# Designed miniproteins, single chains, continued (2), part 22

Each design is a single chain, and the fold is of that chain. pLDDT is the mean over its residues in the fold that is shown.

## One batch from the design tools (miniprotein)

Design m4747
Fold by ESMFold2-Fast:
Structure m4747 (fold): chain A 89 residues (1-89)
Amino acid sequence: EVKKRAEDEIKRLTDALEKSLEEAHVVLGFPETELVRQLEAAVQEAISNLQDILARAPYVSEEEALKEIEAVIEAFNKRLKEIAEQYAA
């Protein structure tokens, strides 16, 4: 079920970003820190890629679409880890 998987992942990404922004803005008092910008860019790229997969879903197999969603999430998780390591230093 491609649409449900993509929607669930988009919601998860949006919720994670909102929480991270609240923590960064409240604690650091800087609305435009490099960390915040990197998180926003990573989330927007992942959401854009998931939306592209949804647009292409009628033209590909469900198995192919789900595999593409998984690849997007894997790339996003790797990017998140890199950002988190930079922030934790």
Scores: mean pLDDT 71

Design m4748
Fold by ESMFold2-Fast:
Structure m4748 (fold): chain A 94 residues (1-94)
Amino acid sequence: MDELKERAVELVREAMRAAEKVPNRDVTIYLTAAALHAVAAKFSEDPQEAAEHLRGAAGNLRKAAEISKPYDPEAAQKLEEAARGVERLADEIA
């Protein structure tokens, strides 16, 4: 369980690095929200609560990806891949 949560935090961190140079405030806000959800999931003792937070992280990564497309399509693709990875980990937890 902790390994799945830790992998989700890593995926969000990698996605944030990929989108670091996207010059858009809303992308930064959604990435920050995704990171907060991933951290909340890591410290949740309830698997259902952890999974809900990871789904929140994935949702925010998808919103960041949509906004990033016109600025950096490669970063947007990496954000979409991270969102799918985080959702898969959420399903494995609960």
Scores: mean pLDDT 86

Design m4749
Fold by ESMFold2-Fast:
Structure m4749 (fold): chain A 91 residues (1-91)
Amino acid sequence: SKKYEEVLKNLEKAKEALKKKNFDEAVKNLAKAAEALKSLKLTEEQKKEILEKLEEIKKIIDENKDTLSPSEYTALHLLLIGLELDIELRV
């Protein structure tokens, strides 16, 4: 579905923004992924794919911990946890 593709696209954009240390853009793209995810029913395979991408994003955030402002770090972690919980709690 277009919304599933939008989730994946925004997660990839967040990942690339984090690699470039553009943390504001990373927050914006994670928020867009969360919004697209709200009304989306996922297959088990789609859940696994998104969770794998979120784990990659988490690793990059942790690698940049010393360069993030406290507000950027908090925003990124809250968005990531919210996305992970939303996906894991879906039946």
Scores: mean pLDDT 83

Design m4750
Fold by ESMFold2-Fast:
Structure m4750 (fold): chain A 71 residues (1-71)
Amino acid sequence: KEDAVANIETHLEGVVAENGNDPEVKELAKETLEKVREIARTISDPAELQRELGRLVNEFYDKVDEIKKKK
């Protein structure tokens, strides 16, 4: 549980750095990480947790592309 959140945090930080520490991408990463932590607190079923975390990470990628397209 803790390891999954830490792994996602590290990954989101990498995407922020890859995008030149863009303020919009950084804010999105912060929001996504808060959602990850909220889900990790509320979902006790490991399989459901894995599915929801994967969904959030995929949504993050889509939103990063949207931010880049908007600029």
Scores: mean pLDDT 78

Design m4751
Fold by ESMFold2-Fast:
Structure m4751 (fold): chain A 68 residues (1-68)
Amino acid sequence: SIADQIADLQAQLDTLRATADLVRQSLADARAAGAPPADIQRLEDGLALVEDSIATLEARLAQLQAQA
């Protein structure tokens, strides 16, 4: 059902948002510790990828909610 698809997407979004929060914390910690620029760049790239995934799933969730 559409309701099941919405619930599944919400669960995926909750997981990705938690992942983004962890990466943001790791990035803040790395910057505070003076980590090498390459390590900071990897964390920034990882965060951007997770944020793009969140945006994609949020758009899909909005489409499904409009059809419900």
Scores: mean pLDDT 90

Design m4752
Fold by ESMFold2-Fast:
Structure m4752 (fold): chain A 87 residues (1-87)
Amino acid sequence: SPAEEAPDERLIETLKEEGLVLGIIKDPSKATIEELEKVLEELRKRLEEELARAKAEGLEIPESGIQGALLALERMEEVLEELREKE
């Protein structure tokens, strides 16, 4: 059977990894919900800016890739909202 981690945990791990790369999160073990929200906002803004630039430059970006990235960010927002509600 395929090993399936809890989707929420995997998304949080991804945000921590991206936050470390972006320099928003210095220590993943000490990452706060606020820091994770900052990572998500930065990723969303960068994606929107890249899509706007590509469209302005007439570059062809596969819509399936765009939709996948947007859906992933939306799921991350839902996970962070749930964590904020819980603690």
Scores: mean pLDDT 74

Design m4753
Fold by ESMFold2-Fast:
Structure m4753 (fold): chain A 85 residues (1-85)
Amino acid sequence: SEIEKLVEEIEKWVEEQKKTLSEEDQKELDKLLENVRKYAEYQKKIIEETKDEKQKKDILTDSIGILRGFRGRIKRIIEGAKSEQ
């Protein structure tokens, strides 16, 4: 749920920003989005397979932290590309 919301937020933001970026920057963002999606799906599976509620919460917290890290990298690419215009 929280993972899905964060991924959807990132995807919508990137798709809107891509309209103003070069083809090279768009390709880099597409690669990062693919990594975000793969990571999110993998972590959701781990959470579903985890029986301990504390471990589920810890995995969720760590997953959100890493996804926020991906968002930070995406932000730097978008801001860098715009500063070159």
Scores: mean pLDDT 82

Design m4754
Fold by ESMFold2-Fast:
Formats: C-alpha cells, sequence, structure tokens
Structure m4754 (fold): chain A 81 residues (1-81)
C-alpha cells in the first residue's frame, strides 16, 4: 500500500508526464533506456535514472528541458512508492 502525499500532485495533476513516458516506451531504444532508468531509480540512483529517462525522451523528440522535467517527475514518483 502506498499513500505518499508528497507525490499527490503527480498522480492528480501531472499524469500527462507519466503517460508520455509510457507511450514513448514503444520505441526499442527508448524502451531500453526507460527500463535501465527504472532499475536505477529502484536501486536509489535517482541521478542516473533521471539521465536515462531524459535520454529516452530526447530520442523520441521531446525537447531537452521538457524531457528533463518529465524524467525528474517520473523518478520522484517511483521513489515515493
Amino acid sequence: DAGARAARHLRAGRGDAAGAVMVLAGNEEASQLLSEGAKAAREGDAEKAIELFTEALRLMGVPEEEAREAARAYVEHILSE
């Protein structure tokens, strides 16, 4: 069970960022980077996870600034669980 209030806004209002990351997993290279990023986040390496997710999003054509923000939000969501 997870009820972390710290990540409340990500679930209620920022679902678009998480959804975009999942949709982009359809590309093989992006999927591999997302998988490695999720593993790094689970291991507590938030810095590496953010970099890997940012690279995946950039590969799919997301602007660097938006990719970095989405990656950070997604990593924080994983770490909050």
Scores: mean pLDDT 67

Design m4755
Fold by ESMFold2-Fast:
Structure m4755 (fold): chain A 77 residues (1-77)
Amino acid sequence: MSREELDREVRLALGEMAVALLARIHGATPEQRDKLLELVEKAETDEELNEMIRAAFSADTPEEALKKVEEVLEKKK
């Protein structure tokens, strides 16, 4: 694999693990978990992924986590 492909795969794996942990801690529904996973998979850089993860962990509910992650992603537009 190229360096960029490897970095992307590692980033996706980290995002998936973070989403799984958040879903378990906050009792997210399967639909909320899947939506959050879709959002973190859109991260193009390690910095963006770290911002998304921090935003999600700062939330008290899965619903708030989703909104905060969407806000981080929209900053890239």
Scores: mean pLDDT 76

Design m4756
Fold by ESMFold2-Fast:
Structure m4756 (fold): chain A 69 residues (1-69)
Amino acid sequence: KPEPEKLREEAEEALEAGEENWKSAKSVEQQVASVLLYMTSVNLAEEAGDEELKEEAEEKLKKVLEEMK
């Protein structure tokens, strides 16, 4: 299994990519890609045991899902 430190780094990368993609998203496909990146960040942060990072990713995921309505 990947080490928690590596999972945390991957979660942070996914979170940053999700934020960047959401800011530039102009199509539904790009919005869906951002949602998937945030979901990936939540999952990786949970596996890493980083509760703060998980909460941050979950909050950002909730915000983008609400804006897609």
Scores: mean pLDDT 80

Design m4757
Fold by ESMFold2-Fast:
Structure m4757 (fold): chain A 68 residues (1-68)
Amino acid sequence: MDEKRAQEAIDEAVKKAEELASTLPLDELIRYAAQLVLEKTKDLPEDLRNQAVVRVAKRAIEIYDKAK
């Protein structure tokens, strides 16, 4: 199930972003999380990968704002 794999990749990237939110600038945090999601979803359809990147970027922004 592709949606489940995308969600698992997002959850993993979000967890890593939480660990790094205090040490990385926002743009680097977003890039790192997006790279993790793309690597874990490289065999999934482009639309699903794009959705996952957008979702993880939004989560990374929220995490970063919370860390401030």
Scores: mean pLDDT 80

Design m4758
Fold by ESMFold2-Fast:
Structure m4758 (fold): chain A 61 residues (1-61)
Amino acid sequence: MVDVSTTEFLPESDELPPGAYVSEPERQKAAYSLYPEWLAALRAGDWERATAVARQMGELA
């Protein structure tokens, strides 16, 4: 068979699990939310913002 069908799509990254975890869901969500913010600050070269976000992540840990 030479049939090549492309079935690929991007899942919704904004669709976070609303409560799939029973172990500290609030803390986990907060940490996960800070990850993309931290990465965005690093990509932008905003070291001050990245440091602030990292400190918040540290407080959660």
Scores: mean pLDDT 62

Design m4759
Fold by ESMFold2-Fast:
Structure m4759 (fold): chain A 72 residues (1-72)
Amino acid sequence: SLAEAEARIRKAADETAEKVSKEFGVDPELARSIANVVARAAIEWVRAGKLTVDQAVELVEKASTEAIKALS
């Protein structure tokens, strides 16, 4: 379901933010905020049928990592 897809994408965002903020010494609240912005965009693209859930999870992991790293 879409609700299950959203939960999986949001979980990926939370896990990425925690891991990357700890690794690079970035503020955890800022890291979560960034990951949540990426997750919201990814969820909208899944809703529009433009991304699969697996593609959305990968995008959130990679894009959030690079954005958070840019702040270190």
Scores: mean pLDDT 88

Design m4760
Fold by ESMFold2-Fast:
Structure m4760 (fold): chain A 70 residues (1-70)
Amino acid sequence: MERARETFRRFLEALKKEIEMNKDDVEVLKKIAKTLNSLAQSARELGLDEVAEEATRLQKEANDIIKKLE
């Protein structure tokens, strides 16, 4: 369980940086949002609610940026 938490947190940090680097790229942001949705679902299935909540929060941030660009 702890190893899975660490792995998910590393992915979340990487995706957060990708959002920050690609704030003007709608296609990349859409791919990141889809990845975050999948990550949140997997985290919930493993009982990693805190990781799922963070993934959902980052997905909302990506979607908010996409909405502003469209």
Scores: mean pLDDT 82

Design m4761
Fold by ESMFold2-Fast:
Structure m4761 (fold): chain A 95 residues (1-95)
Amino acid sequence: SFVENVLRQSLEIAELILEVTTDPEIRREAEELRERVEELLEREPSVEEALEVAERTIELAERALEVITDPEKKLELEIQIGMLLIQVGLLKRFG
């Protein structure tokens, strides 16, 4: 499911943010995002719910990129954002 792909990709990004940042506000928002995605994955989420999560994930990830100092982790997060954007495009086209 494209909905499940968007949610799982958003979860991976939230978990990566929690691994790489020590910023308390970004960590709090990433933990809230992870909890929301886990809740949605336990039921049949809508396209609209998955798109809302993706938008929140991208916004949070872009903020995290501003505070990450490790170039390898920054690149990993940029790649994950790109993958999420592809999944969002597929969901909008075929979901």
Scores: mean pLDDT 88

Design m4762
Fold by ESMFold2-Fast:
Structure m4762 (fold): chain A 70 residues (1-70)
Amino acid sequence: SAPRNLMEYIERLARDIVRELGLPEEYEARIRDILASTVTEPEDVRSLTAEDLVAAGLSRELAERIAAYL
């Protein structure tokens, strides 16, 4: 589980992803949970690949869009 302060960062990042990519609001919780499982510190976000996000449970299309945004 991610530390509390990191989880707050991940929650904001998930909201930004949903907003910037024009995704339905329902995706915020799913993206947040996936990021929380893959990110241990904020710097890890810059190293996330589409393959990492697919392995964590996102579709290929969504994973590629999110990785390109990050």
Scores: mean pLDDT 80

Design m4763
Fold by ESMFold2-Fast:
Structure m4763 (fold): chain A 93 residues (1-93)
Amino acid sequence: KEEERDKLLEEAFKIANETVKKMIKELGPETARKIMREAIQKALDELLKSRGEPKNDYEFKLLFAEAVARALEPFDPESAKKIRQLIEEAKKV
């Protein structure tokens, strides 16, 4: 059901937000934002080229969550893995 999917994606984005806060603390806000912007943009470009355009809002949210996981992987591979697990669970609902 939609509520279960939304909850799983909310958990994924919460993990992402906590990881970004750690990046800001370690690298400073300017450096962290630049790295995240460039990494998310690159990941989105690669995913869109590979998978094509998302067909609905839900599919876009899944694509964006995967892009965020890819962007965070070099900094925190453990958090990136947890985000991907939540994405896979959301796909099954």
Scores: mean pLDDT 83

Design m4764
Fold by ESMFold2-Fast:
Structure m4764 (fold): chain A 88 residues (1-88)
Amino acid sequence: SSMEKERRKKIEEEINEAMKTMLIWELLKIIDDVIKKGEVTKEEEEDIRKLLLQLKKIDPSISEEDVEELFKLFLTDPEKAKKKIEEL
């Protein structure tokens, strides 16, 4: 029924919001660690890229260009990247 479909959609939207919150939290945790130590490891670069791509999959407002810009910003100005991600 259409009513059961609407309930499933609402549950999926709630799950996506929870996943988005978790991904943003993990992104901010890595960025804070990078800011604190003043360096980026290859593992942190790979983790940030993966998390941004996962965020794009669940948030249709985030484009591929946004992912690349945020990743570049993380490498060049992690404090500005943090502010941008907090606004998501």
Scores: mean pLDDT 84

Design m4765
Fold by ESMFold2-Fast:
Structure m4765 (fold): chain A 85 residues (1-85)
Amino acid sequence: PTPEQLDIEVEAALVIIQAAIYKMDAEKISDPEAREKVLKLADEGIDLANQAAAETDPERARSLLEQARKKVDEAGKLVDEALSK
């Protein structure tokens, strides 16, 4: 693989790990609706990150990775908001 492909694969793996952490944190959220939204966003992020890791076109892979990060970041914001209140 090229250095760029390897970098994308590593970044995708880190996004997947972060999403998995947020899914575990979702179990601590008392509001079922907020919990479900976190789980959905984390799952969407994992799916996009897996697609990015499998993508052979670096530009498309970067786009998928950015979409994955956005979903996981949104999940993290909901976790922070729910657990800080």
Scores: mean pLDDT 85

Design m4766
Fold by ESMFold2-Fast:
Structure m4766 (fold): chain A 84 residues (1-84)
Amino acid sequence: SMSPEELELEQEVALLAAENAVLRKALEQGKPLDIEYIEKLLERAREALREARELGPRAEEIARYAEEVVRDLERILKEAKERE
């Protein structure tokens, strides 16, 4: 079973991934995006990635998932800024 720390990180990464799906849908529909909100989500994703990496091999899958979430948020942020 996962430790409480691993579970908390997995839940945070899953929440951020769900936010990414909503943002991607809004971007595809041409809706305005809150740049500051996306930047805050990206900061949270980078912190989750850092914490997962500090836990070491036991959190390798969480770290990999967090890396994907960071990359997705970076792409969303870039595209949102290009629309300004």
Scores: mean pLDDT 87

Design m4767
Fold by ESMFold2-Fast:
Structure m4767 (fold): chain A 80 residues (1-80)
Amino acid sequence: SRERVLAANEAALKHFIENKEELLAMAQSEDAAVATGAALLAVGTIEDARIVIRLGGDKELAEKAIEAAKEVLAAYREAL
């Protein structure tokens, strides 16, 4: 069960990193629902990354995901 949770969270972190440029653009959208959606996904990604670290998963992946999520949140705050 823990291995399945870890694999799912690691897959989610990879998808976030792969879509970072799109998420940065979404965070700066004039559509508040789109921008807020990107910000909420970034917050969730930071939490998922912390779970991956605590479960002994891919720390390098988790750290990259946290960095990407922080950039998305910074872009969102800049647009406020």
Scores: mean pLDDT 88

Design m4768
Fold by ESMFold2-Fast:
Structure m4768 (fold): chain A 71 residues (1-71)
Amino acid sequence: KTIKLVVKNEAETLEKRVEEILKKYPDAKLVIIDANSTDETTEVAEKLAKENPNVELIKAPSVGEALELAS
């Protein structure tokens, strides 16, 4: 199972959301698609991808392109 999560400007909540998803679906691959965030969201997502082998980060230039990647 692959779970795709589109995020934008969610630095404060992203880590908790990822933890909740991984607890609910421990064998799933989680792809974080960052829709060109302007806060620390990208840095948090990069940290989570480095710390967790089931987490991958994809950077998208807009929300629309992030949604296309999630489709």
Scores: mean pLDDT 79

Design m4769
Fold by ESMFold2-Fast:
Structure m4769 (fold): chain A 71 residues (1-71)
Amino acid sequence: MAAEMEEKLAAALAELERSDDPLARRVVERWRELGGTPLGALRAAALVAHELGTGPPLEEIEANEARLEAK
């Protein structure tokens, strides 16, 4: 269920924060910038995955998201 997914994402983000990993903090910061919603958490994780060398750069993904929000 969506609620269960939200809880898993929150737990994963909290664990990443504990690691003091700069990437982990970046994911949490991006999630907060996206409004701290469950969808924001999913997008933050996807953006970081792409930033790590899987797909387009973070800036390009952000531009695409902005376009979708503008519509």
Scores: mean pLDDT 62

Design m4770
Fold by ESMFold2-Fast:
Structure m4770 (fold): chain A 80 residues (1-80)
Amino acid sequence: TERGREYGRAIIDAAVTILEREGKEEEAKKVREEGEKAMKESGGDPLVVGETVLKAAKEAGSEQAARAVELMLRVVRERL
């Protein structure tokens, strides 16, 4: 749904913004690329996008980005 795609993009943007603020520019780019790919392959499923972005944030070593994505995923699960 359009709403699902909006949630997915918000999750990607939140993680990317946090990583960029931490000086992790290459990791931020990778998270955006993986998130956008998950968005396309899942048909805009925000749970698939969120889990993909969460994994990438953890691999980037950003506890702050991972925590933000986990919180957003909790909201998305409640609102679907």
Scores: mean pLDDT 86

Design m4771
Fold by ESMFold2-Fast:
Structure m4771 (fold): chain A 87 residues (1-87)
Amino acid sequence: SSLDKELQKLTAELIELFRKHLSPEQFARLAALLMEALTLAKQGKLEEAKRLLDEALSLAREHLSPEQLAQVEKLIEEMIELGEKRA
C-alpha cells in the first residue's frame, strides 16, 4: 500500500542518519531495534513497536547532537503517525 511504502521510506531515512553519525556497533544495535519495530508495526502491534522506537530514541540521545536528534525524533513521530493511520 501507499502507507507501507511511505513507512519503509521513513525507516530508510532514519537508518541512513544512524549510518552517517554512529559507529558500526551503535548503528547495528539501533538498526536491529528499528527493523524489529517495523516488523511489529506491519503486524499491527503498534504498542510494542512504539516501545522499541522509544528504546532506539533513548540510545540515539547518548550519541547524537541535538540537531541530529531533532531530525531523528521528527522521523520517528512521522513513522508512528503513519502506523496509526494503518491500524
Scores: mean pLDDT 78

Design m4772
Fold by ESMFold2-Fast:
Structure m4772 (fold): chain A 60 residues (1-60)
Amino acid sequence: SKRQQAVQIAKQLPKQRQPHTLKAINNSPSDDDALDKAYGAAKFSGLTDQAQTAQRIRDS
């Protein structure tokens, strides 16, 4: 599912960012919102490939 893929992206984040991002994903009302949270965290952390992956999944 899209939410599971958002969680996988969150697990690639630095350890300090993972708990906050996972909580935001789990509290998101939709899978698209969960992907938006993963995208924002990845982009902020400089993980361009993970951010691009989140955007592609959201658009599919």
Scores: mean pLDDT 79

Design m4773
Fold by ESMFold2-Fast:
Structure m4773 (fold): chain A 56 residues (1-56)
Amino acid sequence: DIEEIKKQIDEEIAKLRDAFAGKVSREEGLASFNRIRQLLAELAKLSKEEVLPDVP
């Protein structure tokens, strides 16, 4: 479901923001960044119009 994937992306962005603020480890921030990439790839399979050129 596209809406569920977008919600998960928002949650991972919040974790990445916390990593930049020093609230969580750098390793956790990198894991969230990688998760966002995976979620964007999954979203691209469901919607061609939302594919970014540098998403891989």
Scores: mean pLDDT 73

Design m4774
Fold by ESMFold2-Fast:
Structure m4774 (fold): chain A 80 residues (1-80)
Amino acid sequence: KKAEEEIKKLRDEIRSKPVITNEELAVHNLVILALEAYKKGLSKEQTLELVRRAADALGVSPETRERAIERVKEILDKLE
């Protein structure tokens, strides 16, 4: 329930922004990926590992990677 609402918010933010940076878009997409996996039954730890691996595979900057990980942690803590 809550994970689906957070995913919707992230997708709506991408769609409604008149300008979005490549870094911001990458963070949103990595967070959406993580929350979809969490919704499908991954643990918090597995979800965080998935976002790290996906960021590495996509070749995002270390700063973008860390921002994505931090956003995922923040949202997962909210999804108690």
Scores: mean pLDDT 78

Design m4775
Fold by ESMFold2-Fast:
Structure m4775 (fold): chain A 81 residues (1-81)
Amino acid sequence: SELFDAVLEAAQKADEELIKWRKEKGLPLTAPPSPEEVERIRKIVYETLLEKGFSEEIAKKIADKLVADYLADVARRQAAA
């Protein structure tokens, strides 16, 4: 699926930029995301999907979902620690 491949690529780009930013700031890679990092992830996913020809509505919906899923994963990992 073109949409599946685009979402996977967007998620990978967001993860790479988050890791780079954290290393640049001297932050641990396992630190909870800041609000600024969350918005950076959202923007990367949104822009990647727009570049691949998806509508603004679909791009926003997917970006919001991926951010929500990411934050839920972080919360689960913190609760398990």
Scores: mean pLDDT 80

Design m4776
Fold by ESMFold2-Fast:
Structure m4776 (fold): chain A 71 residues (1-71)
Amino acid sequence: GPLEEAIARLEALAATLSPEQAALLREAVDHILAGDLERADRLGLELSLTLPDDQRVELGRLMHELSRLVA
């Protein structure tokens, strides 16, 4: 379903990142799934500062999609 597809796309993005970046992404995803959007936003911002513009835009879209699916 849409939730599994959003998570799969985020995992595909994580696979293109460094281990440290992938860990930040997974932690941010876990916080969205737990409803802790404030912590997810902080982690997402930290990660986004390390990414080129195209990956930053994709991250933002996927994180927003995931947040809408769990809200």
Scores: mean pLDDT 84

Design m4777
Fold by ESMFold2-Fast:
Formats: sequence, structure tokens, C-alpha cells
Structure m4777 (fold): chain A 82 residues (1-82)
Amino acid sequence: SVEEEIDKLFKETTEKLLNSPKEKIPEIMEELKEKLSKLVPPELIPKVEALINLLKDVLLETPKSLYPKYLNLLKEEILKLL
């Protein structure tokens, strides 16, 4: 299902973020954006992109210990839009 693909994608993205230096956050979040845009209806793409860009800015100023929490909150918000 799309929900299972989104869950897997967020799990993989969280692991990448935890195991990468902060300089890689923009690259990793762009990859998440590209992959999510293929999984959601076209009318939701602008909203999803805005949420991912907001999370990217938050993560750049946040300790890594909070990454799983913020990634999970974004995942839940996207799933509510479906």
C-alpha cells in the first residue's frame, strides 16, 4: 500500500539523517521530497513540499536525538492528507 511505502521511506530517511553529517540534511530531504512526490496525488505535492522544506530548516537547528520525533510527526501529517 502507499501507506506502507511512505512508512518505509520515512524509516530509511530517519536512519540516513542519524548516520550523516548535518551538511547532508538538504540532500537527504530533497531525496525524500522527490520520492514522496511520486507516492502522493499531484494536488498534494505543493503542500508536501512545503512541509518537507519546513522540516529541513527545523532539522538543521535541532539535535539528532529529536530527528525521529520530527520525521514521525511529518509522516503522520502527510498520511492524514491521503
Scores: mean pLDDT 88

Design m4778
Fold by ESMFold2-Fast:
Structure m4778 (fold): chain A 89 residues (1-89)
Amino acid sequence: MLEEQLERLEEALKKAIESGDSVMMAGIYFSSDILIKLLEEKGAPKELIERAKELKEEALKHIDEETKKKVEEILKELEEARELVEKKK
């Protein structure tokens, strides 16, 4: 399942590059960051983790500065929300 999700994101990255869709690229960056964390938590093969990291780095290179700022803000908000949920457990 996680490998299929990675393959879908890799395909989406190709389409985003072709279309110049910075919103789709931001979505790929965001999803790849989450996927990396899930893969690491599950002890997935190093190859899958490295592919997800490469995907995240490639997506970041194609995002404009405004979109980068928005993505970073959303990632911070999600991390804070995750910490609140874990603290309640």
Scores: mean pLDDT 75

Design m4779
Fold by ESMFold2-Fast:
Structure m4779 (fold): chain A 95 residues (1-95)
Amino acid sequence: MREKKVEITREILEIMREGLRAGLSPEEIGEKVKEYLSKYPFLTEEEIEEIAKRTKENIEAALKTLGREETILALELLLEPDVDAAEARWQAYLA
């Protein structure tokens, strides 16, 4: 169960990163997340819509606060599998 949640979360962050790199809107990225989640039979349509909505809202907030380039960097840091390497990249960015 925990491994599946980590896998799904990682894939959502990957979709967000790829969508932002491609110049997609928060709404378009939300639709891609919805399409991805539709493959999981244990998720209801209501749960998929809620996750897609939260993804859109999170991207809109990040773009408003940080901008596209900085949001992409934040997603790259979150997707780093080595926590120590992610921390090192974050410290380098802040310097």
Scores: mean pLDDT 73

Design m4780
Fold by ESMFold2-Fast:
Structure m4780 (fold): chain A 103 residues (1-103)
Amino acid sequence: SRIERLEKRLDLVVKGLGLSEEAIEELRELIRKDPEKAEEVLDLLLELSIAIALGDVERVEEILERLLELAEELGLEALKRDLEENRERFIEEAKRNREALSL
């Protein structure tokens, strides 16, 4: 089912991004109420995790901006707070990964 697929994606992004329990529960509620919008948010969170792992600093910044905009639009207060508080950490992790992956 779509809901089961979205819950599995949530588990992946939680492990990758270190989201708070409040943000996790907020996203679970979104999956139940609006699975289409939940899919959009979760796809962006997954892309954020991938961009961090690949050391794509510019992409991390672009995705964070879009996620913050979308969180504001959807009233995802806990997710917005987590992303704002962790923005510098995500960028620093991406920079470290870029150095480790230097071609």
Scores: mean pLDDT 86

Design m4781
Fold by ESMFold2-Fast:
Structure m4781 (fold): chain A 80 residues (1-80)
Amino acid sequence: MTKEQLEAQIASLPKLAAEEKAKVNVPELKDIIDDIQAKYEAALRQLIAGAPKEEVVQQLQDWMDKHYEEAKKAYEEQLA
């Protein structure tokens, strides 16, 4: 992916976050969407700065696992 494509993605993130927040009526879930957007923007900025893609992906994965492990477990318990 080119630097121009990464910058275009960053520029679109606030609009995408606003569109996703418009689909939900729970304030706590809107906060989660904002956190995801901020982390994804930070990851894209690190890639533009020349950070190793593998390291950036691992950091994002670790953050996602930490924040959503409990939500995933609760969802799986509801389906069982």
Scores: mean pLDDT 71

Design m4782
Fold by ESMFold2-Fast:
Structure m4782 (fold): chain A 85 residues (1-85)
Amino acid sequence: MEALRELAREKLQEEADRIIAKAKGAAAYSIRELPDGTVEGTIVEAVGQDTKRTRLRARVEGGNILIEVEEEGGEPKSFVEKLEP
């Protein structure tokens, strides 16, 4: 159980790193674990004169990691990382 929560955190960080790598300005990242075992990340990007915020969540569900990404002013998207040994 602990190994799956740590893997969820690692997968969330990988996704955050991909978003940050595509950022054209300065980006700040923060991560925290919620009491229900959900890992939540926030990315704040400088986009010209504006700031763009992206929220990420990762949770272990049925042997899979469910990842949700929500961009400010964008359409929310979710995807599942399958854990195959």
Scores: mean pLDDT 73

